Designed miniproteins, single chains, continued (5). Designs and how they scored, part 44

Each design is a single chain, and the fold is of that chain. pLDDT is the mean over its residues in the fold that is shown.

## One batch from the design tools (miniprotein)

Design m17499
Fold by ESMFold2-Fast:
Structure m17499 (fold): chain A 68 residues (1-68)
Amino acid sequence: MSKEELKKKAEEKKKELERLRATLPRGSLTWIVLEMGLQEAEELMKQGKYEEALEGLEKTIRKAKEML
């Protein structure tokens, strides 16, 4: 997968996580998990680590869905 494709997928997964977080009460355990995952992914994306950011976002979304 190209770096540009990884960046696009990371941005798409970030938006998915942000939408899921918006449906939850602020301060719930699931909301906190999503917020922490978002912060970690944003830092990785700033460093150009798009593959690592994408993997982190996917893992965080899966954990959050299991908690719901």
Scores: mean pLDDT 83

Design m17500
Fold by ESMFold2-Fast:
Structure m17500 (fold): chain A 82 residues (1-82)
Amino acid sequence: MVEEARREIERVRESGVVTEENARAAVEAGLAGDLEIARELLELAAEIAGEPPVLAELALAALKLRDASVEEKRRVHAEILA
C-alpha cells in the first residue's frame, strides 16, 4: 500500500499530468498504509491541478477521521494550516 502510493507519485512526476480520479485513488491507497505518503501525493496532485493544497489535505484528513467528531476535524484542520 505505501509502496503503491509512492509508485503513483513517481507516475505523476513522469507524466506531469494528474487527474482528480488519480488523486483520489492514490489517497485511498496511501490511507491504507501511510497518511504522510498520501498527503504528499495529494499535495502534488493539487499543485499540478492548480487547486489549493490545504483543501486537498482537509479532504484527506476528513476521510481519515470520518468517524471523528466535528471538534476533532476542526482541530486537524487548524494543525494543517499551521
Scores: mean pLDDT 54

Design m17501
Fold by ESMFold2-Fast:
Structure m17501 (fold): chain A 103 residues (1-103)
Amino acid sequence: SAERALRLLEEAARKIGKAAFYISDGDLEKARELAEEAVRLAREALRLLTDPEAQRAAQELVELAEELIRLAEAGKTLSVEEAIGITLRAIGLVIQAELALRR
């Protein structure tokens, strides 16, 4: 279901944004947990998607969440500006998937 896939991508994007801000705040364990759940949600959405553009957007959300896991595991930090950028990128990917599914 396209509607279910979009809801899963929206939840993944929210968790990516929260994870990025937790990395910025130094709560790496919470960031990792949220990013791991975002990977799970985005991969579940990928299984429901058949449109190639929507699949690419979902795959980029997976890759973004996996990068946040790597940053948390490496003990790296993000600035608030970088966390905002990641959040906006995640939102943009959800919008790209929604637009692809409306074609």
Scores: mean pLDDT 90

Design m17502
Fold by ESMFold2-Fast:
Structure m17502 (fold): chain A 96 residues (1-96)
Amino acid sequence: SRLKEFEEQVERERKEVEEWLEKSDLSEEEKEAIKKVMEYTELGMRKKVVEAALEAGELEEEEAKRLLEEIDKKIAEIEEAAKEASETFNLPLPKR
């Protein structure tokens, strides 16, 4: 299954990124930002894999729709969090 192959690749990539971040001299904020970008990229690729599996007949239409809705919801949550983080970063004034 393309989905299984993708999930195995994603797990490997997550471990590699985690090990790289652990060895880096980056701040905790920078490490979290990189992890979020990785998750966002992963979700985008997972969406394409689900669409390809549906086209290949490996997934039923209803299952594919549910998976795509879940992926889109997670993408939207990451985008909203990134927007809020960007707005907070753009406010250098201390909250008094």
Scores: mean pLDDT 74

Design m17503
Fold by ESMFold2-Fast:
Structure m17503 (fold): chain A 89 residues (1-89)
Amino acid sequence: SEFPSVEELRERIAAELEAALAEAERRGDELTVALLRALREGDGERAREYARKLAERYGNDEAELEAGFLLIEAVLNPEKLEEIHKKLK
């Protein structure tokens, strides 16, 4: 399978979070910075709160918000990423 190991997933997620956080900080996108910091700190409750605020700002529907919550779960529990990926298809 093309799916990486749990260790490789954790490394990729950490690298992506740091890159996304640096870009959001450079753009002055305070709401995205708050979401990414919550994810980096493992604070799923705060991450979901900021995801809801981003969904409201961009007019995302319930399905798009649910997909966002699944992505938050993947970041917090990378061992579930393959299962989560199947739900997003």
Scores: mean pLDDT 75

Design m17504
Fold by ESMFold2-Fast:
Structure m17504 (fold): chain A 103 residues (1-103)
Amino acid sequence: EERRKELERALDELGAKDPNFDESLREEVLELALEIGELVNYSKSAKALVAVAAFLVQRNVALDEVDEEIAELLRGEIRRLRHQGVISEEEEKEALEILDVLT
């Protein structure tokens, strides 16, 4: 419950700052972020988890379908969020590390 609330706050902040975010996908993003969180033993920030989950859900990509081509595309999106000031340098690094785990 507490982890879910932290992810919900991170998702709300991400959605407010990123105009490409689709709020209709909110529940799918939260469910996937929780699953990724378990895979990395919650060693990454809520924003990093939510950013990776949001891009996977928006592209209709399952966790077991993340190959290097998809990972490279998502790395580009994560770097875009950093350049736009949506996430910090530390959150960008953590999101990229999550993609390395999934690939």
Scores: mean pLDDT 81

Design m17505
Fold by ESMFold2-Fast:
Structure m17505 (fold): chain A 74 residues (1-74)
Amino acid sequence: SVVEELTRKFIEIGRKYNVEKEMAKLLKLLEEMLKAGEPFKKVIEKVREEAEKLPEEVKKEVLKALDEAEKKLE
């Protein structure tokens, strides 16, 4: 699923940049919003907003992963 692929990418980013705690927070937000029944597009937008707090290089990779996930829903 798109969610499983996005989860895998976030875990890989966390390991690569030693930001596993920050990535875990984004994944928890993603899971909680999806369980609450929020539309995936709104979930992606909210995770993008939280990603703005990340270091620029990490943020770039997270935003790319989110963009790729959103395109797969078309």
Scores: mean pLDDT 83

Design m17506
Fold by ESMFold2-Fast:
Structure m17506 (fold): chain A 75 residues (1-75)
Amino acid sequence: MTAELAEAVRRGAERAVAFLEKLGLLDVAAEVRRIGEEAAERVAAAASEEEALAIAAEAEARIRAVADPAVEAVR
């Protein structure tokens, strides 16, 4: 269960990174990749499903907080 969620988190981050790289936001893409990789490892190591879901939700919020302002700034 947590391994499957970790893979979903990793795939989501990779998709966001590809989009950001296409926009030329390489520094932001690197930050999103780092957040996704760290979150995926934490999800895989989580002691409970509740903990894993909380980590995944926090990671998604962090990625949006970093990516959304950068994307808006280049519109």
Scores: mean pLDDT 82

Design m17507
Fold by ESMFold2-Fast:
Order: sequence, then structure tokens, then C-alpha cells
Structure m17507 (fold): chain A 76 residues (1-76)
Amino acid sequence: SLIDEILRDFEELLTPEQREFLKKAREKLKEAAKEGEEKVREVYEKIMNEILTNYSIADFLLLSPLLKREVEELIK
């Protein structure tokens, strides 16, 4: 789909540091999924707050769609 192509392009734009952050964030979300949907939401909010606090708004805009997709896949 067009959305899948856009998300792939976003992932290709990531720096090595952003890729490592995304990898670790995805691992945290997958671990949270073992405890249920509410835990996934809590961990997602913590990750997003970390991005907004410690990184630029541009990092938030680039990483946010990729992390939202991970959450959607985990809470189906």
C-alpha cells in the first residue's frame, strides 16, 4: 500500500542512532504486549515522552508513525 511505502521511506531516512532507538523501542513494546494492551499503551506513552523530552520535534515526526504502526500490530 501507499502507506507501507511511505513508512518504508521514513525508516530509510533514519540515522544509525534513530534506527537503534527504534529497534529498542519496538523491543520494549513487544515485551509490554506480553502483559496486555494497557501495558503497551503505557510503554508507548513513555517512549513518546522520551522522544519529546530528549530529541527534536523532527525526530518525533519521523519516529511517531513507525512506533504507532508497531502498537497497532501488537494490540490487534
Scores: mean pLDDT 80

Design m17508
Fold by ESMFold2-Fast:
Structure m17508 (fold): chain A 64 residues (1-64)
Amino acid sequence: MKEKYIEELKKAAEEARAKVPDHLKPQIDQLYEAYLKMIENAKTEKEIEKAYQRALDALDRILA
């Protein structure tokens, strides 16, 4: 389960990174690392899913 969410997060972060100017790329990288650790440290399916959704919401805010 975690492996699937980690792979999807990596894909979403790479897509967002491609769409942003160079000066925002470090922010995407930092966000990816932070949420990757949250998913890795999550102990329940609900925590994994919530961390993943928060990551997507945060990426969307950078892209807006």
Scores: mean pLDDT 83

Design m17509
Fold by ESMFold2-Fast:
Structure m17509 (fold): chain A 59 residues (1-59)
Amino acid sequence: GGAEAAREGALRGGGREAARAGAESKDPTMASSGHNAALGGDDAETAARNAELGGLRGG
């Protein structure tokens, strides 16, 4: 759930948008994915990969 939403946010706006979505959701999985996506910065593809890695910790 949360990891997919963070990945989609990263693809649209990069790591910043994913991090914002994660913080607003208050879902631990979303927050982890958003934080991990932020490490990819403004590169949407890298941010999306990082979001997926963050979500894997929730599974």
Scores: mean pLDDT 62

Design m17510
Fold by ESMFold2-Fast:
Structure m17510 (fold): chain A 62 residues (1-62)
Amino acid sequence: SKQQIINLIKSLEDEHPIIKFIKLVRKVTIIAAKEGKDPLVLLESVRPYLDKNTLKVYEAMR
């Protein structure tokens, strides 16, 4: 669920932003596949819960 992804983001608060982003993308892909959702839409829906540094990594990959 989206809540599982939000909980993961909070649990990774002390991780390096790049590693946090990699773990986030993996979790989003797994949950999206299990729930029949678009992984990119699911990732965008959790973007407001990202810290500033991880958000910069996400924006740089666009």
Scores: mean pLDDT 80

Design m17511
Fold by ESMFold2-Fast:
Structure m17511 (fold): chain A 56 residues (1-56)
Amino acid sequence: SKRELNKQQIREQLEEEGIDASEDDIDFAASLVEIFGVPVEKAVELLKTILKLNEQ
């Protein structure tokens, strides 16, 4: 499905940058792509920002 493809692309981008994200985090980013039409790269950037805010 499109959602699974988007989740895979998001997971791969995060893995390349050494970022540990939960399945729920990846699902959230995929929802930004599917529901709001956010480009995958922007969804990854938003998720990275949220993860940094939660850690720091």
Scores: mean pLDDT 80

Design m17512
Fold by ESMFold2-Fast:
Structure m17512 (fold): chain A 66 residues (1-66)
Amino acid sequence: MSPEEQAAQRLIETALDLLRRGASAEDLDQRIEELEGFMSSTDLSPEMREQLEEVLRRLREARERL
């Protein structure tokens, strides 16, 4: 697995853990910013990008519910 894929996987796991435990608006905003920044600066496979986009969608939905 590439370093970029490993970083993406860690971001996914951290975001999913926050969604599972419950998170403040500040925590969700920080994770959204981190994911958006990573996706804009990193060349990712289409498959990995799709997974990150799905997680980002879930984080945004959780933030909207607050």
Scores: mean pLDDT 82

Design m17513
Fold by ESMFold2-Fast:
Structure m17513 (fold): chain A 88 residues (1-88)
Amino acid sequence: MKLIGVSFTVPREEIKPGDKVSLNGKEVGTVKEVGEHYILIETEEGEQRLYFSGYLGESKVFKHGDKVEINGKEVGTVGEAPGKKYEP
């Protein structure tokens, strides 16, 4: 599996629990927690982590190239690890 993360265009401090998360304009869940290296999102597929720049992980919901919006504001695009193979 490919590891993914997001390069955010907004500061982490602008993201709060209760904020709505959308992918490509479609709502997928709600922010549950904002951590130092990830956002925990409650989705129909359960809790998912969206990792910040420099930290990458697997996702069941987020895919490379997806545009991430929080409260209708674009915050970044999902990317793969920069040249790094997935090694768990």
Scores: mean pLDDT 68

Design m17514
Fold by ESMFold2-Fast:
Structure m17514 (fold): chain A 98 residues (1-98)
Amino acid sequence: ELQKKIEELQEEVDEISKEIQDKIQEIMSKLNKQEREKFLEDFNEKLAELFEEQEEKYREKLLNTNDELEIELLRLQIKKEIGEKLLEWVKEEKAKLE
């Protein structure tokens, strides 16, 4: 059961990551060098912010979880939540260029 959930979440994370990469590529293709540098700075700042928020949210669960598979499941849930929020932000940034 847990292994199947881990596999399903990994697939979801991979799909989200691919969509983020594709949208970043589209954004970068519309920007000049200075704009690309600013976009990457904003992207890195947003990623760091989301990572901090999710680490704080799941800190106690991670510290109190003894099962290796449950820890992996929690890590994938964190990655999915970060990815979904990051994808939303990237979509908003792309919309500003349209």
Scores: mean pLDDT 84

Design m17515
Fold by ESMFold2-Fast:
Structure m17515 (fold): chain A 115 residues (1-115)
Amino acid sequence: MEEDIKRALELFEKSENPLDALIEVAAERAGISVEQARKFLEALEEMVKTGELPPDAFRRVVEGDEEVLDKLAEKTGLSREQIRRFVRTLRELYEALRDKYPELKDYARLFGVEE
């Protein structure tokens, strides 16, 4: 994780949005493209908006909710392992950096992190 944090910090200096840096590192860790990661997040948001997934779907993936994982895998074409790794890495980076970069707190509810 420390190496992933250092990489995210380097990308923050070059990114227009701190979330984009986290997505890039998490995508690399999961073995998916940044485009696949963005499509995954768009699908997740759509499924929550339509009621196909609960509002805390991100948290449920981190906790190993197999039903949420199956629905996301079917919708996105990503494997369950790719989704788990992506979401867990993204959450770990968010938790590690949120105190130093308060702007990341705007995404707390999206990632299922309650303060």
Scores: mean pLDDT 75

Design m17516
Fold by ESMFold2-Fast:
Structure m17516 (fold): chain A 102 residues (1-102)
Amino acid sequence: MEKSRKVLKEWEEEIEKEVKEIVEKYEEDLEKLREELKELVRRKIEEGVVPGVIRRALEKVAEELEKEGKEEQAEILREVADWAASEELQSAVDKAIQKGKE
């Protein structure tokens, strides 16, 4: 439990920072913003980050963006958060099938 709690907080803070950097870089290119955020999510899933952490980080940054009047960017972050949940579910199903369990 000691490792789990500290690692989850560090992952969430790291992802929030990376998301904010991507938003700043691609603020005017919404399609590239979406693709870069999806690539970030894929990388974090491959690194073994818990899906709930990725979602929370994206939702926090989206809320901050809405408060700044950046509603279109916030919507993209929410779309990517929902997509991340779908990708995690598909990955879990594929792994379960490979183990002969569904």
Scores: mean pLDDT 74

Design m17517
Fold by ESMFold2-Fast:
Structure m17517 (fold): chain A 68 residues (1-68)
Amino acid sequence: SEEDIEHAKEVLKKFKENNGSGKGISKEDLLLAVNLFNTSSELDEFVKSLGDEFMTRLQLRVTVEKVE
């Protein structure tokens, strides 16, 4: 939903601010962001606006895997 996309944007901003660390971000929030990032063009565009899209995508996925 739109609310979930806004929440995912906040999670991604925090993730970027933490230099790709999941510190202080819950596993559920990381999973939500990853799932929406794979399906939302708006979220993909937002990640590009944060800078290094490729780095952000890889770091987010790696962090989710480590929490598992």
Scores: mean pLDDT 65

Design m17518
Fold by ESMFold2-Fast:
Structure m17518 (fold): chain A 82 residues (1-82)
Amino acid sequence: DEEAEKRRREAREKVLENFRKYLETMSIDEIEKVIEELEKQIETAKKNDPSDPRVQETIDFLEEMLKIAREILEKKRAEQAA
């Protein structure tokens, strides 16, 4: 159980790192579409049973991805506004 939890956390961290790298290669328009898709997935997940730990884990992961996407979008917008 603890090993499975560690494995999930490590997999999540790698996915988030690769996701950040992927977004860095995307255009602002593409990143905005990714953000819209993530927000839609989070809203859908929140409509499920919020007392289910698996649902909460999914929401937390999607929110981390959304945070990364928003950070990269803001950075790219700032760089292109000059």
Scores: mean pLDDT 80

Design m17519
Fold by ESMFold2-Fast:
Structure m17519 (fold): chain A 79 residues (1-79)
Amino acid sequence: MTVEEILNELVKRVNEALDRMATASLEEAQAIYDELKAWLDEVRARVAGLPPEERARIDRFVDGAKATLEQALAEKAAA
């Protein structure tokens, strides 16, 4: 699997999770966040064998995605 294929899968799943969280209850949104966070950590483990530059691209995306998901969850909790 190429870095672009992995990044495309990451983008798709993060967007699907954000869409699901937007219409979910706070409890459901927390569950979606926890599930996706676990999967993101698994993706990091799976790409450990990639060149450092490619791994850094995935790490940056995962960090940004986690921040976006945490922000969405915090906003839902504050509402």
Scores: mean pLDDT 83

Design m17520
Fold by ESMFold2-Fast:
Structure m17520 (fold): chain A 91 residues (1-91)
Amino acid sequence: AAAARQARLAALEAEVARLKAEVEAARADPSTPEERKRELLARYVRAAAELLGERLSGGAGGEQLAEAALAADESLLSPELLARARALAEK
């Protein structure tokens, strides 16, 4: 149903926004451990990938979200997450 899909999309958007804010805060804070920065970035990429999948079902916009995830520092992303994000951005 459209209502269920709309609720799921809203939840994914909220999650991506929260994780993006946490990633930016962690990057701005030199006291944040590198492991924590990688953890937050990985969670953001996963959430962004899910949102991209949902948006691709509805049309334009998803590719830009995947590109934003890929624009993050590659040194902070696991090879597995990078490959998944790149695959979604490509499609």
Scores: mean pLDDT 65

Design m17521
Fold by ESMFold2-Fast:
Structure m17521 (fold): chain A 73 residues (1-73)
Amino acid sequence: KPEQIAKEVSYLREAAEAAEKGDMEKARETLRKGIEDVPGSGSLRALLRWLDEGVKPENVAKAARAAADFLES
């Protein structure tokens, strides 16, 4: 369980960083890989759906960082 949380946090932070740089393809690829490695993650699935629904990159990045910070608390 702790190892799965660490992986989820890593993918969330990588996706946030890609979105902050405007690299939306990299953000999507990172989230897809995260879902494959951590299939129980609701956060990774929700963020991928938000990108597909056209949510602004800055809002996706903020949500991803908030989710990662919450998991590490």
Scores: mean pLDDT 83

Design m17522
Fold by ESMFold2-Fast:
Structure m17522 (fold): chain A 105 residues (1-105)
Amino acid sequence: SSLQEQIQQLLAQAAAAIKAGDRERLLAYLEETVRLLEQVDIKEHPSFVASAAITVLLNVEEYLRDDPRYEELVARGKELLEAALPYLSPEDQAVVEALLAHLDS
């Protein structure tokens, strides 16, 4: 869908912002990515939602731990992963559960 294409473009822009050292743009692109992911039909696109949410969570943890928006973005990303979890393969569920456990430690 155009929504998935918009999310993929935002994640590409987030990667470019990381390369440029632009934390303000990185934050804005990741916040918009999460907002659009919350509009995706998780039941129809669980692997896409999980993959994009993992990318957001890894980038937030690596680059934005000192940002006031960190806790909100982590919470929203985790909610997306938890919502996708029942629709994933057992192998993908194990990967997601390992990441969720890491983020809770």
Scores: mean pLDDT 89

Design m17523
Fold by ESMFold2-Fast:
Structure m17523 (fold): chain A 73 residues (1-73)
Amino acid sequence: SPLEEELERLKLRRLLLRIVLGALRFVAERLRAKGTPENLALAEEEERRAREVEEEIRELEKKIKELEKKIKE
């Protein structure tokens, strides 16, 4: 059904965003470990991007739950 296709698409997007989030966190952690002022500034930038991705994931999870509810009804 069109709703099931949309759900699959949203779940794939969530998976990709989770991969991106993991990568951003990994890079930020390694930059902080190096401890130079330049690397600390870059780490803060990646951490800000990670927070933006986390918020996008939360919004997407709300859409997924709403769509799953509609499919079950």
Scores: mean pLDDT 89

Design m17524
Fold by ESMFold2-Fast:
Structure m17524 (fold): chain A 88 residues (1-88)
Amino acid sequence: EEKQREIEETKERIAFYESLLAKIDEVREKMKNMTPDEKARLEKELVEWIQKELKERNLPITGESDLDILEGILALQLAVDKVVLERE
């Protein structure tokens, strides 16, 4: 049944985006006690990791290198997928 498959795929995407946002929050918490150079390096590594994870799952990727903008894009996509799931 296509509807059940769409629900399962949407739930998996929601869980994945939630995991990415949780990772960003965890890394930001660790960054509070870091130097500007350490923060810049860790932010770059985090952005590269997120883009790789999105690509490996064939999800929409962006050329965005700014972590704050990327976080915003991920949060928006999560919100859209949650609305889709609610409507079924």
Scores: mean pLDDT 78

Design m17525
Fold by ESMFold2-Fast:
Structure m17525 (fold): chain A 73 residues (1-73)
Amino acid sequence: EEDKERLKAFLDDLGIEYEDSFIEKLVEYMKEKNIPLDELLVRIGMNYERIKKLGKLTEENFDEFVEILFTPP
């Protein structure tokens, strides 16, 4: 719950639009893969331009979002 609110605040600060279902799926993914929130936030920041090209974050572009974070450019 706290991780969800921190994630939303971070995306809002970056001007990234998202669906609530995307946030729920991402938080579940982090827990399943044992990814710390701080690591996720760093990866989002580092890949901001690539993520921005996806537009609004939805369940439909979730796999592409994850690929951007965890594969080299």
Scores: mean pLDDT 82

Design m17526
Fold by ESMFold2-Fast:
Structure m17526 (fold): chain A 72 residues (1-72)
Amino acid sequence: DLAEDLEYARATVDDEPHLSPAQRELARLIAEMNEEELKEFQKRLDEEAAKAKAEGLEGREGMLAVLERVLA
C-alpha cells in the first residue's frame, strides 16, 4: 500500500531531526519515485556531482550544491 509506504518514510524522516528541510524534501520525493524515475534522478545526481567535484566542491558543500541544482 503506497499510503503505508509513505507513512513509513515520513516516520523514518521524523526520527532523524538533524536532517535539513532540503534533505527532508528530497527524502519525500525519493519515496514517491518509481524505479525508472530513481534511475534518471541518480544519473542527474552523478552528472552534477562530477561537475561539483571538478569545481573543487567536496564533502557536504559539494552535496548541498548538487542537491540545490537537482531540486531547482
Scores: mean pLDDT 66

Design m17527
Fold by ESMFold2-Fast:
Structure m17527 (fold): chain A 90 residues (1-90)
Amino acid sequence: SLKERAKRVVEKVIEFAQKLLEETKDPDIKAQAKSVINAAEAALKYIDMNDWEKAKRYLRAIATQLEALAKRYPEVQPLLDEVRKVIEEL
């Protein structure tokens, strides 16, 4: 289902951001990773509540944050593409 796919994509975002937070020594990247985790946890909460209006707002916030990170970390691009695809299908 779209719901299960959305949850899976958000969980991948959390995993990526947690790994980035652990591996980086840059305080600005740590702040960006924490911001991504917060938005992703909010998205997951609203997906579980079937509040698709709020879920979509947080998914869009995640996409914007991942766009910024993709400039420094090209490996983010496939994850950003998955987030964008979920947004388009909502």
Scores: mean pLDDT 90

Design m17528
Fold by ESMFold2-Fast:
Structure m17528 (fold): chain A 76 residues (1-76)
Amino acid sequence: MIRKELEELYKKAVEAYKQGKPDEALDYVIERIKLLMKHLKLDRKTLYTIVENLAEKLGLPEEQRERLLEEVDKML
């Protein structure tokens, strides 16, 4: 089920941040967002809300948050 795949990617992102690998963590977050878009057909506003909430919960620094939003914009 997609829910288990999303959960697994989130756990990998959190673990990568704990290990001091922010670029790897960002890749897992981007992969998770791509998977959500592929299966749930989210609108742009909902997608941005999910991304902002995820960035806040992960405690992403401003530079990493901006990079995440740029990658999301490229997917739209």
Scores: mean pLDDT 75

Design m17529
Fold by ESMFold2-Fast:
Structure m17529 (fold): chain A 98 residues (1-98)
Amino acid sequence: SMEELKELAREAVLLGAEVTLARMHLFILKKSGVEIPEELEKRLDKLVEEFLELEKKFQEALKNGDIETAREYLERMREVVEEIRRLRREIDEIARAQ
């Protein structure tokens, strides 16, 4: 249904906002002189890249009217954002220890 499409699109936008906030958070910490391990930065970059690839596939599925495929990509996007949330907590803990 059109309502279901709108709900999927809205959730994807909110997940994308969390990815943007994670990148901004790391940028602000580094600008504030916080030393972040290079491995955590690389891990965030990889998760962001994975999210953007999934978002592209999600948008293609929506454009083709393939709701089930769009749901599968959205679920994978949720999993990537949950990994980003965990990584943000690790980064916050390191920042607070400095």
Scores: mean pLDDT 89

Design m17530
Fold by ESMFold2-Fast:
Order: C-alpha cells, then structure tokens, then sequence
Structure m17530 (fold): chain A 114 residues (1-114)
C-alpha cells in the first residue's frame, strides 16, 4: 500500500497530466486514492484522509470537465458535490468521518462498475 505522502504525490501528478491520461488510467488513480483515504479513516488519521479527499475532488472535477459525456465521471462528481454540501453542515468529526467513508465507498462502487 502506498504511503499517504506517496498517494498525495500521485494525485498531484495525475491532475498535472490529466490531458495525457486515458479514462482507465484516471479511474485506476481514483481507485488508489479512494482506497487509501478509507484506510486513513480506519486508522483514525482524519486530517490526512480529508486532505486526500481534497485531491480526489480536484481530480474528479478535472476528469468530469475533460469527459463531460462520461456517465462514470459525472456520477463521481455528483457524489462529491453532495458529500461536500453535507460536510459543510457537520460540526462533529465522527459524523464527518462517517459521511466521508460513505462517499468513498460509493465512489469505489462506481469505479468498479465502470
């Protein structure tokens, strides 16, 4: 499993090279990021999980812009927008962690179905 630092570097690299990556390569990166974010939540590393989630949001937004007709990237964007709206109203860190976990699990299911 990649370290949190290595996964952030992967996310930054993928975002910088979004125009050069295939759909399948972007989905593979997003899977790796989401799986690592879930592990950070399981380990109680909430700040790192939320930092990585920010990178996931940036990459999904870029992918949805590049592939506006792709139902997978549009569905991922919708899940993230809904999740961000929910998180903005949450003050309890444990509730925020549950909402993030649910979002990451939904993202992984969408990527697996793609």
Amino acid sequence: MLSAEEVVALAEWALAHIDELSREEVLAVLRTLAERALRLLEEGRLEEAFELFGHIVALVSAAATRWPDDPTFQALLAVLEETLARLARITDPAEAARVLREALERMLALIEAA
Scores: mean pLDDT 88

Design m17531
Fold by ESMFold2-Fast:
Structure m17531 (fold): chain A 101 residues (1-101)
Amino acid sequence: EELQKRIEELQAELDAHRERLRAVMASGKGTREEILEAARYWAEENGLEIVAVKEADLSEMTEDEAFDRLVEELRAQGATAILAFVTEDGKVVAVGFRPKP
């Protein structure tokens, strides 16, 4: 049936999407949308909530300078865990997390 083929295609697309998010988490690289989606799933799996998302432009500073600044800003907002990612357009995206109450 055409419906069964459509279900199989949607399952394959979902599996491909999940592998993409896993690759983003493993590499620390992706689009901003992929990074935020991967971070959201990681937070749910670990009983965490997202406190804030901060970005820095690598055209104006080194990766280390960006990481230091974003970590300081996120910790000031109550983040207890931080993940940092690099986008294809040369930005660092840092996501701050804390335990759910």
Scores: mean pLDDT 79

Design m17532
Fold by ESMFold2-Fast:
Structure m17532 (fold): chain A 82 residues (1-82)
Amino acid sequence: MTPEQAAAAVLAAGDEAARYAESQGKTELARKVRDGTRRAAEALRAGDRETAARELQKLARYMQEEDPGTLERFQAALNRAM
C-alpha cells in the first residue's frame, strides 16, 4: 500500500465513523474523529509512520472512552480499506 493509499483509507474510515457518531448525536466526537484522522493522514503522506501510529492510537482510545460503537465502525472501515 502506498502512503497516499494508506492516507485515503484512514480518511475514508474516519469519515464513516464520524457519520456514525453524528447519527448518534455525538457531534463533538465526530469532529475529534475527523481532526484525528486528518492528522494521521498528513503524517502518512509525509512518510512519518510513527506519528501516524501515535495519532491513530490516541484517537482509538478517545473513541473507546466516548463511544465504543464509533471505534468499532472505524476499525471495520479501516480493515475493509486495507
Scores: mean pLDDT 86

